Designed miniproteins, single chains, continued (3). Designs and how they scored, part 87

Each design is a single chain, and the fold is of that chain. pLDDT is the mean over its residues in the fold that is shown.

## One batch from the design tools (miniprotein)

Design m11015
Fold by ESMFold2-Fast:
Structure m11015 (fold): chain A 80 residues (1-80)
Amino acid sequence: SEEQLRKEAEELKARVDEVLARFEKTGSGLDYIVLGLEIAALHALAMIAERKGFTELAQELRNYADEVEKRLRELRAKLA
């Protein structure tokens, strides 16, 4: 269960990194929406991990989501 959840988290993080890099170059509104949805998914996985007792994984996911949200705010301000 933890191994499967960690794999899902890694796949999601990889997708977020790709969309974030693309948004940084293009400023695409569609990519902005996708990033918002993926950040919500990261928080959902963190909550699931915490409920299952996978505290370290939950903390890793929350930290990553916070970093992405901060970067997205910075990029949005720059591209506006």
Scores: mean pLDDT 84

Design m11016
Fold by ESMFold2-Fast:
Structure m11016 (fold): chain A 90 residues (1-90)
Amino acid sequence: KAATYLGQAAAHIYGAKTTDPEEEVDRAAEAMAQALKESEDPLGTARRFARLAVEVGEELVRKMFEKAAEISGLDIEALQAAVDEALARA
């Protein structure tokens, strides 16, 4: 289920602050790509997850979404817009 993959992506993005950032971001991106593929509303799922940019840092979440878009085939511009919306509401 999308919720399980979102939890995995969140765990890896938090790990990026304390361990190897490149490996953790890659694992977060793979989990996020699966969450997006299994979601009935991929952009809504991305908007919910993008709120973590306020908590963990914009750069890590943007890099993860960039890689997740490559894996999932979703529009990177739409995923980055979700981060912009989350930051504007914070």
Scores: mean pLDDT 75

Design m11017
Fold by ESMFold2-Fast:
Structure m11017 (fold): chain A 71 residues (1-71)
Amino acid sequence: MYMDELVDFFEREVEENPEYKVAAGLVLTELPKILERMLKEYQNSGDEEIVERYKAELLKLMKEKTEEILK
């Protein structure tokens, strides 16, 4: 299921990149909204590449939140 793939990706990225731990809690609160948006877009387009696009968006969000906190 695409939801599980995105959640597993998030957990793996945080584990492999310890610097993201400072933003992980904040990103986790946004994850349900990201998952809902991804599923809605998939239902409308049938685009199988959607998961990879959302993984990239999630990684960007983690990086941006980490930089924001460390300012």
Scores: mean pLDDT 75

Design m11018
Fold by ESMFold2-Fast:
Structure m11018 (fold): chain A 101 residues (1-101)
Amino acid sequence: MQTVRGRGVARVEMEPGARVRVEVRVTSNALGTTFPATGTVEVRLTEEEDPETGKTLAVVEAEVVLEGVDIPREPLTVAVRATAEDGNVGWGARTTEAVLA
């Protein structure tokens, strides 16, 4: 069984205390590749003030651990999309470390 760890971060402008919808997607960079995996996702949401604008930012960090067989050896991309109640959208993507054999 192979284990892959990854992290994605998104920032979105919001009103203080507003709700944020979070979507996390893990994709392989190998075109046409599909693989079975079981995973856990830990999501941390923090509110920060933008020092330049004084606006409230929701910072969404997602940590992903995937376990499976035949996980592609190419790095995986962890994409995080955060949508605030007012319709503002923030997103970020990061490539994971290579799959450990």
Scores: mean pLDDT 68

Design m11019
Fold by ESMFold2-Fast:
Structure m11019 (fold): chain A 69 residues (1-69)
Amino acid sequence: VAESLIRLAESYLKMAEELFKKGDTEKAIEYANLAIEAAQRALTQASGEDYKRAVEIIKKAKELLEKLK
């Protein structure tokens, strides 16, 4: 269900942000990409607020990846 994928994506994004703050760039990139994948899968099933949540996760994960360039 889209809700489970959104929760998974949020968990991956949180891990990526924490790893970035700790200086673990390699793992931060890995978890940010996992968050994008989970959120993209959620988009195929999500509508309304769940769709908005998935889009926001992808946006934040991409912003984090840009900081890692």
Scores: mean pLDDT 82

Design m11020
Fold by ESMFold2-Fast:
Structure m11020 (fold): chain A 88 residues (1-88)
Amino acid sequence: MEEHARFMARELFDDPELAEALVKALQILRDYEENGVLPDKETLEKLKEAIDKAIERLQEMKEKGVPGAENQIKFLEEIKKKLDELLS
């Protein structure tokens, strides 16, 4: 999971802030699933914004024929869905 987010930062994005946000989102979801720990709503909303920006950028890369972009989009859409459930 963490390696997946870092791969996107290194190969698909020159954006360390976005990479860090993705790693944090994955860690938060893992902590919730394993330990039931929830962060505050503001943190979840910021992570969702970072995921939305990443999906938008990956869609542009998919149109350019970048390998793996489609799989990354599906992965981030699943993460976004989980974050939306926590914000409900």
Scores: mean pLDDT 71

Design m11021
Fold by ESMFold2-Fast:
Structure m11021 (fold): chain A 109 residues (1-109)
Amino acid sequence: DKLIEELEKLIKELEELLEKAKKEKADATVIALMERLIKLAKEALKLAKEGKLSKKDTQEIIKLIKEGIKILKELLSGDKNLLKQIGLILRLIGIIEEIERILEKARKK
């Protein structure tokens, strides 16, 4: 399944970014959000493999994870403009909350 393979690749990319962030001593808040996103991505992968996550919901989660990765790369880029960082963190929280919303519906089925 192409979606399963794509989700596995995104989880690997997130885990590699997390190890880099820890090595570079990134902000604890950013690290915590990365760990939460990885946990949600792994749950989505499990539910998709079990046939409990629809193709549409799996595609939406993949899109959200890709946007999250873009935001994380920008947060980790060394641009330390505080207002920009706050905006990026709020956008990342919104992405995490939307993934959690999709997964909560899947868990109730």
Scores: mean pLDDT 87

Design m11022
Fold by ESMFold2-Fast:
Structure m11022 (fold): chain A 55 residues (1-55)
Amino acid sequence: AEELARRIVEALRELGFEVDFDEVLETIRYHGWTEEDVERAIAVARAAAADRAAA
């Protein structure tokens, strides 16, 4: 859970989003997110960042 939370926080901060590590960690623990769920969440965030850059 902590490794997955760090991956999300790092990726989102790199894309310019403000995120709290503790809130992300709680979300992963509460919903039981897998590595695939984390990869999907990062991909969605990257797509959103690309749309912002194109606008």
Scores: mean pLDDT 76

Design m11023
Fold by ESMFold2-Fast:
Structure m11023 (fold): chain A 123 residues (1-123)
Amino acid sequence: SPVAKAKEAYLTSLTAKESFHEISANYFEYIATVLEYGSPEQINKIVNDFLRSSKFISTYFKNAVDMASYYALEATRLALEKFKKNPTSENKKLAAETARQAAELIKKNDRKAALKLYEKVKA
């Protein structure tokens, strides 16, 4: 399944001890893929798992001065919090699209585009 493939890519990058950008990008792709193709149980689990860890990881990126990963993560956190509070198809789509864009912007280390994504989701 698409979910299994995305999970395998993430776990493979994690076990291979790839760069933090590659690991983070694969994780956000996994989140996006679960939101698009996952069961309700898989969606609920990944949303709660991400939100539980997101504030800690966000602080880590900010302290490391990895501002692209920081803004990309914060945008995804806000989109997933909106989805959790109001689980509409529109909020689910926004969360999936935000996570997918976050993955790309982390991989590219595009701080300016990540900030714009964060500002757009925060509005």
Scores: mean pLDDT 85

Design m11024
Fold by ESMFold2-Fast:
Structure m11024 (fold): chain A 65 residues (1-65)
Amino acid sequence: MASVERPSDDTIVISGDSAEAMIDKALEELKGKLSDIELSMVLMGASTARNVEGHVTLTLKVGKE
């Protein structure tokens, strides 16, 4: 499972127990707002971090509207 948070309007933070679940959640949040190519570029530029509890976080930066 994965959850999503928006700490700011230009940042999306997705947390989960697997990279695939987090990527799927990121796609759901961005689907319909970006083209397939733009979506792929955003995902390729995403950063990941693992905390001391083994929990994985995916951070996406999107442009300000």
Scores: mean pLDDT 62

Design m11025
Fold by ESMFold2-Fast:
Structure m11025 (fold): chain A 63 residues (1-63)
Amino acid sequence: PPPVNQDLAAPVIQGAYSRRPVDPATGYRSVLSGAVFASREDAEAYAREVHRLPFEEAIEPLS
């Protein structure tokens, strides 16, 4: 018989974000959601995938 036993876990993406302290001298923030990022690359990926906007429109530097 086919195995149909499956378990679904909640996504932990927000937990991963909150585990890292963000340096305000080098960090970035989403102007639409308020999410903060330690690196520009993470902020660019988030802007493109979540907001569908370029970095300059959706993200502001904290410094």
Scores: mean pLDDT 65

Design m11026
Fold by ESMFold2-Fast:
Structure m11026 (fold): chain A 106 residues (1-106)
Amino acid sequence: LEEVRELLRARHGATDEQIDHALARLPEIAAEAGWTPEELFERVRLVLAGKIPESWTPEELLIIFGAMLAFGLLPASYAARLEAAADSSAEELKELIREIIAEARA
């Protein structure tokens, strides 16, 4: 939980209220993939570090992307990109995530 708070604060200057709202949704989003909240957060953390395993499925990548949007780690405008990417390959989703990370780092 503290690592999630630190990530949200460092990334977006999120308020405690915004962080609490995001954390309340974490179990719901994790359940879509059969993950625990901690497993979902660790995957989000890996993606933000540029570490995207080859073994991740398109469905898993979409859930991670959705979590990043819900946590405010990505601009709300990327919701349309997530919708457009729903039928995308794992490689296309990894490229989209790389673009977002690069933009967020700029």
Scores: mean pLDDT 68

Design m11027
Fold by ESMFold2-Fast:
Structure m11027 (fold): chain A 95 residues (1-95)
Amino acid sequence: MDPQPTEEQREEALRYLEEAIRVLEESQSEDSPILIKALELAKEAIESGDAFEAEVALSLAIATLSIALKYTEDPAEREAIERALELVLKAREAL
């Protein structure tokens, strides 16, 4: 695999992250601010063009979402976190 993602791959990944942020903003869960911050950091890392920073930030976002999902009891909040996690995984696959 190439060590640097293409511009098109980065644009696709950013689109998935922006959609994930929107899903979390619409859910209004108590965990949303922390989860959104993790996704914003991943977005900034991808925009930097550094593949290593992007991979680390995405991995941290995935871990944070997975932990939140494990401890979330509200079904609507859980669905929003699951959707955001799927989108972040798609962003990682696009890179």
Scores: mean pLDDT 81

Design m11028
Fold by ESMFold2-Fast:
Structure m11028 (fold): chain A 100 residues (1-100)
Amino acid sequence: LSREERIKLLEEELKKLVEEAKERIRETESDPQLAEQAIMLVELTRQEVIDLVREGKSLEEIEEALKKALETASKILPEKVVEVIREFIERALKAVKELY
């Protein structure tokens, strides 16, 4: 597969991970404002990862961006929701590592 084809597969995988995380967030968090903030963070994190990969950034730079996303979640969201985001980030990082 070309790098462009591999990036497309990564985009598809991350989209699936986002949809799974959104479902779990809605099941976990009854406060609609907190659920929406968590969903927005997951969507923004997906977009940042794709942008970094397309820009040819290193795996270390992508790992650092994911760590910052988790730190942000930990500051603004309840622990139960942070756990869902942590699982999303771990799975997203695994998908990125398959590309590199």
Scores: mean pLDDT 88

Design m11029
Fold by ESMFold2-Fast:
Structure m11029 (fold): chain A 90 residues (1-90)
Amino acid sequence: NAEEARRLLEEAVELLKKAKESKDPQTQIDYIKKAGELLSRAAEHITEEDRPLLVEALDVAFEVSKSDDLDVQIQATLLAMHVALLLRSL
């Protein structure tokens, strides 16, 4: 199941990169929420080998949290905290 977790994390990172590139707040929120769902599904199967993907996810989520839109800031910040907690659990 480590392979499934890896694929979910890779997809989550790609969704966060799309959120970063989007200027539309609702589209950004939709990508952030989808990434969060994938992270939650991966959480029970994450290993130390996934650390680089989690660090990338944290970095991108943190960049998205600098948005001028308050709702995007909140959603990206919550996701960044979730990723940080997953990193802490490794």
Scores: mean pLDDT 88

Design m11030
Fold by ESMFold2-Fast:
Structure m11030 (fold): chain A 60 residues (1-60)
Amino acid sequence: MAEASARQLGLSLDEYRALLERQLADARALVQKYRDSNVAVASGAQLLVAELERQLAEIE
């Protein structure tokens, strides 16, 4: 429910989309940074990537 999530944060739907896109980029960077050094952190970041991609799909 993207509209409800945006409302909870006090954001417009466009601002919420921009926030999710930035968080997705940050999460992908964490996966890349920790892929070989900290598997637990990389795995957690990869789950976050999947969740953020799902939330963005709900907006599109």
Scores: mean pLDDT 77

Design m11031
Fold by ESMFold2-Fast:
Structure m11031 (fold): chain A 60 residues (1-60)
Amino acid sequence: AEEVLSKLSEEEQEIAKALVDELSSLDPEAAIKSIEEQLPTASEKEQKIGEAVLAALKSL
């Protein structure tokens, strides 16, 4: 979702977009599950990027 991306820095937005493009080409359901499992133990920056990627993948 675009509103989640607006909370990220420009560099973090580029990383999130690259991850969405890669993961949507492979297996978005497996990617969503993996990201959700890792988010509670991730750093604050990784959580922001992960939430943006999850929102984008779930919007597909």
Scores: mean pLDDT 73

Design m11032
Fold by ESMFold2-Fast:
Structure m11032 (fold): chain A 85 residues (1-85)
Amino acid sequence: EKEKLIEEAKKLREEARRLQEALESANRTIDQVKARVEETMSPEEAAKVKAIMDDSMAKGQADADARIEELNKRAEELLRKAKEL
């Protein structure tokens, strides 16, 4: 039972790690798109598009951070229960 709780906690931390890596990959892709927008659009239109992208990224970052926090919190609760057994 204790070993099972530790195993489940490890899996939750692995999910958090994968989500963090996916977020970093997405941010790199958005930076590439912003560079393309600067090359293909007027400065005024590029600024508007980049602002929309920044808003979307901020929301995505907040959602991802909340999910990572939830996964880590659940892992910590499982480890605490394992320690009490």
Scores: mean pLDDT 83

Design m11033
Fold by ESMFold2-Fast:
Structure m11033 (fold): chain A 111 residues (1-111)
Amino acid sequence: SLDETVEELKKALEEKDIEKASNALAELLPRADELTDEQLTTVLEGLAFLLSQYKGPIPESALENIFALIRRGLESDNPAVVEAARRAADVILANPNELEETKARVRELLA
């Protein structure tokens, strides 16, 4: 279930289990619209953590779901969700191996 997958992500983040967190996040990304504010904060924090561990450019197959998640977080009326979304965006911008086209899209989300 969605709630069980969010709890799996939360536990994986506490344990710093990159593989487990990555698997849970992959299931949650296409379901971002179903998340509560608390769950959305956890998923955005998980995204920021996993992106900080990844040294390559974001795969094109994940890119649109990641942008949709960050955009939803930035448009939230909850400051904690907005802050988590900004942290995820900042991790993408800080990656020296990320494509400039991807970084340009992230900068537009932050404007």
Scores: mean pLDDT 86

Design m11034
Fold by ESMFold2-Fast:
Structure m11034 (fold): chain A 95 residues (1-95)
Amino acid sequence: LAALREQVEALIKKNIAANPDYVEQAKELEELFNTHPDAVVTQYLLAQRVRAGQEPPAEVAAILAQGEAQARASGSPQPVLDALTEALRLLAAAA
């Protein structure tokens, strides 16, 4: 989990550097990641990969569905919720 956390932190910093308008969302996401690394941030990254056209295995679909519920309950930033919802839609369409 520590290695995954470092990877996600690096990605957030890269996104901030590439898009200054993203700074506020990235701060909120980083804080949420520190408390919910498995439930939210990992699923957010998986959701982005699914949107890019890579189909994950069935286990990932279950994790994404659970993560969406957790993210909503935790007050995750809207882009995280949107990404999770879109990933689930793409997985359903691919079936």
Scores: mean pLDDT 58

Design m11035
Fold by ESMFold2-Fast:
Structure m11035 (fold): chain A 67 residues (1-67)
Amino acid sequence: MPTEEEIAEALALIIHGVALSAARTQPVDQVLAEATRILNKLAEKYGLPELAERVLADLQADLDRLS
């Protein structure tokens, strides 16, 4: 069975994928703001403060490459 940390990482990847899909039709700034809010709540729930920062950095880099 996956660890709680692995579950948090999997959920963060799902959020990343949903954010990339949303960025196709929504303003990037709004997508990033919502992803930041959700990822910070996820990081607090699992006690992984660096998770939100890392995933948001990866998401920002992906969005920058698509523009």
Scores: mean pLDDT 79

Design m11036
Fold by ESMFold2-Fast:
Structure m11036 (fold): chain A 61 residues (1-61)
Amino acid sequence: MKLYRVTVEEGKDIAFAQALAKEGIDIIQVLGPGEFLVETRDGKKVEEIAKSFGGSAELIE
């Protein structure tokens, strides 16, 4: 699995978490408001979900 640092718009946290849960993806850690650490094998899916909530996902190398 790969780790992704995900950012979403302030106030979109709950909707983002619900969207990830629907896809079976767990949030490993909450780093701050609108900022999360996510572990998944499907980085493309996480990136697409993040973008839908006004954010981005970056692979941690």
Scores: mean pLDDT 82

Design m11037
Fold by ESMFold2-Fast:
Structure m11037 (fold): chain A 64 residues (1-64)
Amino acid sequence: GGDSLLTATTKSGKVSRTVLRGMTAAQAAELAAAQLGPEAKVETGPDSGRAVGPEAEAVAERVS
């Protein structure tokens, strides 16, 4: 699949950006809810699927 950039913001204002390799928007939303809680907002963009940094890519690799 393609790569997607997940941007998740918690109610406390904490922002997490993760590059998701081959993950759908639905799976990305489920992951964000699981990790940041149901109040987290998830945004994915096809162009933003490019890596923002090695730390974000490393987080994506831990997803499974």
Scores: mean pLDDT 57

Design m11038
Fold by ESMFold2-Fast:
Structure m11038 (fold): chain A 78 residues (1-78)
Amino acid sequence: LLEQEANKRVSKANELKEKGDLLGAAKEYVKAAELYEKLPEPNLEKAAKLYKLAGDLLKEAGNLEAAAYLYNKALELL
């Protein structure tokens, strides 16, 4: 089930973030967001929040271009 896979990736991202793996956490949040968009009934609000979280982590890691890209993706879903 895509929703279960998305939830699993969010949990993994949260664990990576707690360990200080900003890039790993951002990657898993993006994967989760993509899965929420691909649900039969898309959860665009959750997807947007996850793209924003990933963007925040990439900004903290110094990747401003990737962060801006993800912020724009989040905005487009709302």
Scores: mean pLDDT 86

Design m11039
Fold by ESMFold2-Fast:
Structure m11039 (fold): chain A 68 residues (1-68)
Amino acid sequence: MVPQEEIDRLYRLAMEDPSLEVRVRAAEELGRLALYDPRAVPPLKRLLATDPSEEVRRVAAEALRQVE
């Protein structure tokens, strides 16, 4: 079981980190978690809808495609 705190941490990193690379990696990790834990799906949907970075939104969309 993944702690809720880990999902929350990854979501904050994906939205707030000054490094685009760190934000992309956090979004990728949320995507992997979403395959096993549905609690990671809402954060991915928020990133897809709201993140100013096209690269982060693309990663979120790809992750959601795998989850459905």
Scores: mean pLDDT 79

Design m11040
Fold by ESMFold2-Fast:
Structure m11040 (fold): chain A 81 residues (1-81)
Amino acid sequence: MEEEKERLRAELRARGYSDETADYVVEMIAKLAETPEEVRAMFEALRRLEAGDQALLDKVRGRATSFEEMVRAAAELLREE
């Protein structure tokens, strides 16, 4: 889990997010999902979105009103796989 958080934080920073914002996002995911399966789904959703998964991004783009909603929507789609 710590390695996953560090990797995600590093990827967010590399894409222009501040360290403060990256930390907030990582902590938000940990707080938003209480089950290990949900945490992993949200981390996977963010990694795929940051890797340029256009199909996933296209599905959530019209539904997201905030970054938190985008992460939730993407994780829900991945949970159905």
Scores: mean pLDDT 68

Design m11041
Fold by ESMFold2-Fast:
Structure m11041 (fold): chain A 74 residues (1-74)
Amino acid sequence: SLTSYREVSVGVLVFPASPERTAADIEALARSVPGVLAAHATEDKANGKIIVVIEAESPEALKAAQKALLEAFG
C-alpha cells in the first residue's frame, strides 16, 4: 500500500455504567462531533465502566468531543 502518515489526537474517557448510559449512545455522540475520525466505546461489565477511545484530527477536535461527552453523560 502507499504509505501516508497523519498526526492524530487520541483520548480516553471512562464513565460509570448506568441504565441511562449505553456504550452505543456514547460512541454515536463522539462520532457526531466535527473532526472526530473514529470513536469506540466498550462496556466493562465486571468493573461497571464504559470506556470510550476517541481519535480526532486535532487536539481542538478531541477537546470538543470530550466536552460534548461530559456535558451529555458526565
Scores: mean pLDDT 80

Design m11042
Fold by ESMFold2-Fast:
Structure m11042 (fold): chain A 78 residues (1-78)
Amino acid sequence: DKLREEAEKILDEARKKALEVLRSHPATQEVADELEKLNAGLSAILERAREVDPEVAAQVEKIFDEASKKLSELTEKL
């Protein structure tokens, strides 16, 4: 349960950071609002960013990779 809670926290924080990045860039600002209303996951946020702006997508991909690494480290401690 605590492992799941920690994993959900990592994913939620990464999702919020990704949406913040999208909102900070004029090209993806409207997309950020759409994705938030849809409660889109990190993978969907990354896919949409790749369609709109490759530079913004690179920033989101870095957040995704960092979250994935933290999740991997969390499971390795078991």
Scores: mean pLDDT 79

Design m11043
Fold by ESMFold2-Fast:
Structure m11043 (fold): chain A 50 residues (1-50)
Amino acid sequence: MKLVRVVGDSPLKGKTFEFLRQTLSGLLEVRDVENGRRYFVRPDEVEEID
C-alpha cells in the first residue's frame, strides 16, 4: 500500500492517505484508510511516505 501525506495549504494538511491513482486531470485519487472515503488532491501538495 502506497501512502501519501498532504503537505500543502489545504483542509487536509497533515493527513495521510492511501494513493490509488493519478487521474487524467492530473489530480491524485487517495483514500482515507480510517473511513474509506476518497478525495482528490493536487500532486504538488502531497509527499510520498516510504
Scores: mean pLDDT 77

Design m11044
Fold by ESMFold2-Fast:
Structure m11044 (fold): chain A 79 residues (1-79)
Amino acid sequence: MLSPEEALAVIDEEIRRVRELAEDPRYSPELREKFAQLAKQLEEAKRYAETQDAETQQRLAEHVRGYVEALEEQARKLA
């Protein structure tokens, strides 16, 4: 089980990964812009998660991890 601190840390790590994709010169400027927009959306999701109970924070962290994993797979196909 993730503690609230661990759940929020997971979301922070995933935001960092998406920010790295947004700065990666291997991707087109258009794709990097989309990754930058997604990172902003994840930052908003983190702010929402901070207002929620521990169980909701854990579920949000799991959803964010799955979403970013799928995004990285799609990004590999577009590069």
Scores: mean pLDDT 81

Design m11045
Fold by ESMFold2-Fast:
Structure m11045 (fold): chain A 105 residues (1-105)
Amino acid sequence: MSEQMKKQMEETAKSTEKYVEEKIKEMEKIAEELKKLDEKAGEQVRKDIELVRKSLEEAKKEAEKALKSGSSRDYILGGASSGIAMIQASSAVISGKSLLKKVKE
């Protein structure tokens, strides 16, 4: 059980980092485009990027804690933190795209 749980946590951490980093790249492109059209809107997306990066760091910290402890509780918390980071990253991209569309109109 511990070996399977460790492997699953490692795979979850890796996929979460890849997913969130891809979403951050999308947000950086949105922020750069917004800065040319509406500097204040661009600054808002930059703040959202910082919040998403903070969520990813928390997810990485919880995953590392789970891998070190091997406890089922820490594994569940690590998985939950990863899920939150992915949801926040996805929501931030959707919001940024909506803001960009509104500014272009």
Scores: mean pLDDT 86

Design m11046
Fold by ESMFold2-Fast:
Structure m11046 (fold): chain A 58 residues (1-58)
Amino acid sequence: SEADAVAYLQDRGFTPTPEKVQIVRQHEEAVAEALRAGNFDLLQTLTEQAIAELKALE
């Protein structure tokens, strides 16, 4: 949810902006798809990519 995305950003020290919320929500959808497909090895890569995108907006 948007509230969960905002909490995620605040917990990691990011300022919640609409662009960053969108990145977190897209990451949540990608993680859900990877879990449904049983592709657990992809989870770390998806998280690293999301964090890199968030840092690029700082």
Scores: mean pLDDT 82

Design m11047
Fold by ESMFold2-Fast:
Parts: structure tokens; sequence; C-alpha cells
Structure m11047 (fold): chain A 95 residues (1-95)
């Protein structure tokens, strides 16, 4: 759906720009890759989010938490849940 793709692109750009502004260029690049995955296969993206959440639980590396939140924001945007997408974006900023 075109409207969902436009929302997905907007949220992806917000996350990418946030990471770039904070010097997290590698995370910004990973979000660009995750955007393409969500656009093609949102179920695969959700599986990746679960894997990153498990890695964060094991290793305490906040980058995995940021990646899981980014995927969840993108998937919510793609599914039309703009409120949930914005909530995940705010959690990224708090992390």
Amino acid sequence: HMENLERLERIAKEIIEYFKKNGDEELAQKVRELYEIVKKDPEKAEELAREFSLKYAKDGNVEYKKLALAINALVAAYRGDEWQAEKYLEEIKKT
C-alpha cells in the first residue's frame, strides 16, 4: 500500500537522521538495510527484532536494543500504526 510505504519511508528517515546526528553512522546504515527488509518482508524483520532483543538480553549491548526498537518502529509504520511507531522512536532516543 502506497500510504504505508510513505509512512515507512518517513519513520526510516527520522531514525537514520537521529543516528547520523549522534555519530552512529554504522547504526544509520543498518537502519537503511532494515528499511528494505521491512518493505519486502515485515515478518522477517520482526524475527530480526526478536533476535536483536535476545542478543541485548545476553550481552547488554545497547546497539542491539536500538536496532530492535528501530525494526519495531518501521514495522509499526508499515502496518499503519503511526502512534506505536512514534513510541518506539522515542524509546530509541531514551536509549
Scores: mean pLDDT 86

Design m11048
Fold by ESMFold2-Fast:
Structure m11048 (fold): chain A 103 residues (1-103)
Amino acid sequence: VIDELRALGEEFEALLDKAMERVDASDARGLEAMRRGIRSNVESAIDHLRAGNYAGAAQSIERVILLIEQVETYMSTLDEDMAKEVRAIRERALAILDRVRAL
């Protein structure tokens, strides 16, 4: 779970970096804020998992999913291929959440 969360976070940050190259400075600042929010909540989820706090981990992953959904909505107005990649990352995050909730 921890390695999967780390990989998901890294892949999503890389996708946001590509998106920021393709948008104006105002939208790039918004995406950078989402990137920081996702990183912070992924790190929080990993810390909770290491502590055996599965409820806290689930809450942090739920926050990651909400941020991914906001990015998906934005991307769907600009680039459908990037929106599809964001949807794939969201499905992986949901699968991780279900596994954490089962712990």
Scores: mean pLDDT 85

Design m11049
Fold by ESMFold2-Fast:
Parts: C-alpha cells; structure tokens; sequence
Structure m11049 (fold): chain A 90 residues (1-90)
C-alpha cells in the first residue's frame, strides 16, 4: 500500500519535473506532498497525517526550527483540501 502510493507519487513527479534539475531534498518534498494528497483523496486521513508529519520532520531537520506539529498538520490538510477542490473545478 505505502509502496504503491510512493511509486505513484514518484511517477507523477517525474512527469511534472526533470529529476536532474532538482535537489534530492526538493524531490523528497515533492514526493511526500503527492503521497499526502493521494492518501487524503482515498479517504485515508490517518495515513495522510503520518506523511504530513514526516514532511514536517524533514523541514525541521533542514531549517533547524521546531514547529507546532498539530497546527502545521491542520494547515497542510487544509491546503490539500483546497488543491483537491481546485482539481474538481477543472
């Protein structure tokens, strides 16, 4: 399940961008964002939250800053909802 979603996210990311033009960190963030969107779209909110938490941990590692995780998770879930609503309008 997680591997299938990960492979799908990596495939879609490769269709959108040339992997050689981005840093490994940028590719990882793009993949995690797409994985969270896919889990949310499937109604697997628990798994979507887990992926978002992983994304926040990676941002914390790179920036050296600590975020309010619950608030950050809620904000990112809201952004995913807005992205999905935009897709419906197309």
Amino acid sequence: MREEIRERAEEELRALVDPSSLSEDALKFGRLVLEAIYYYERGDLERAREIIEELIEEVEKISGKKFDREKAIEELLKEIEEILEARKAK
Scores: mean pLDDT 72

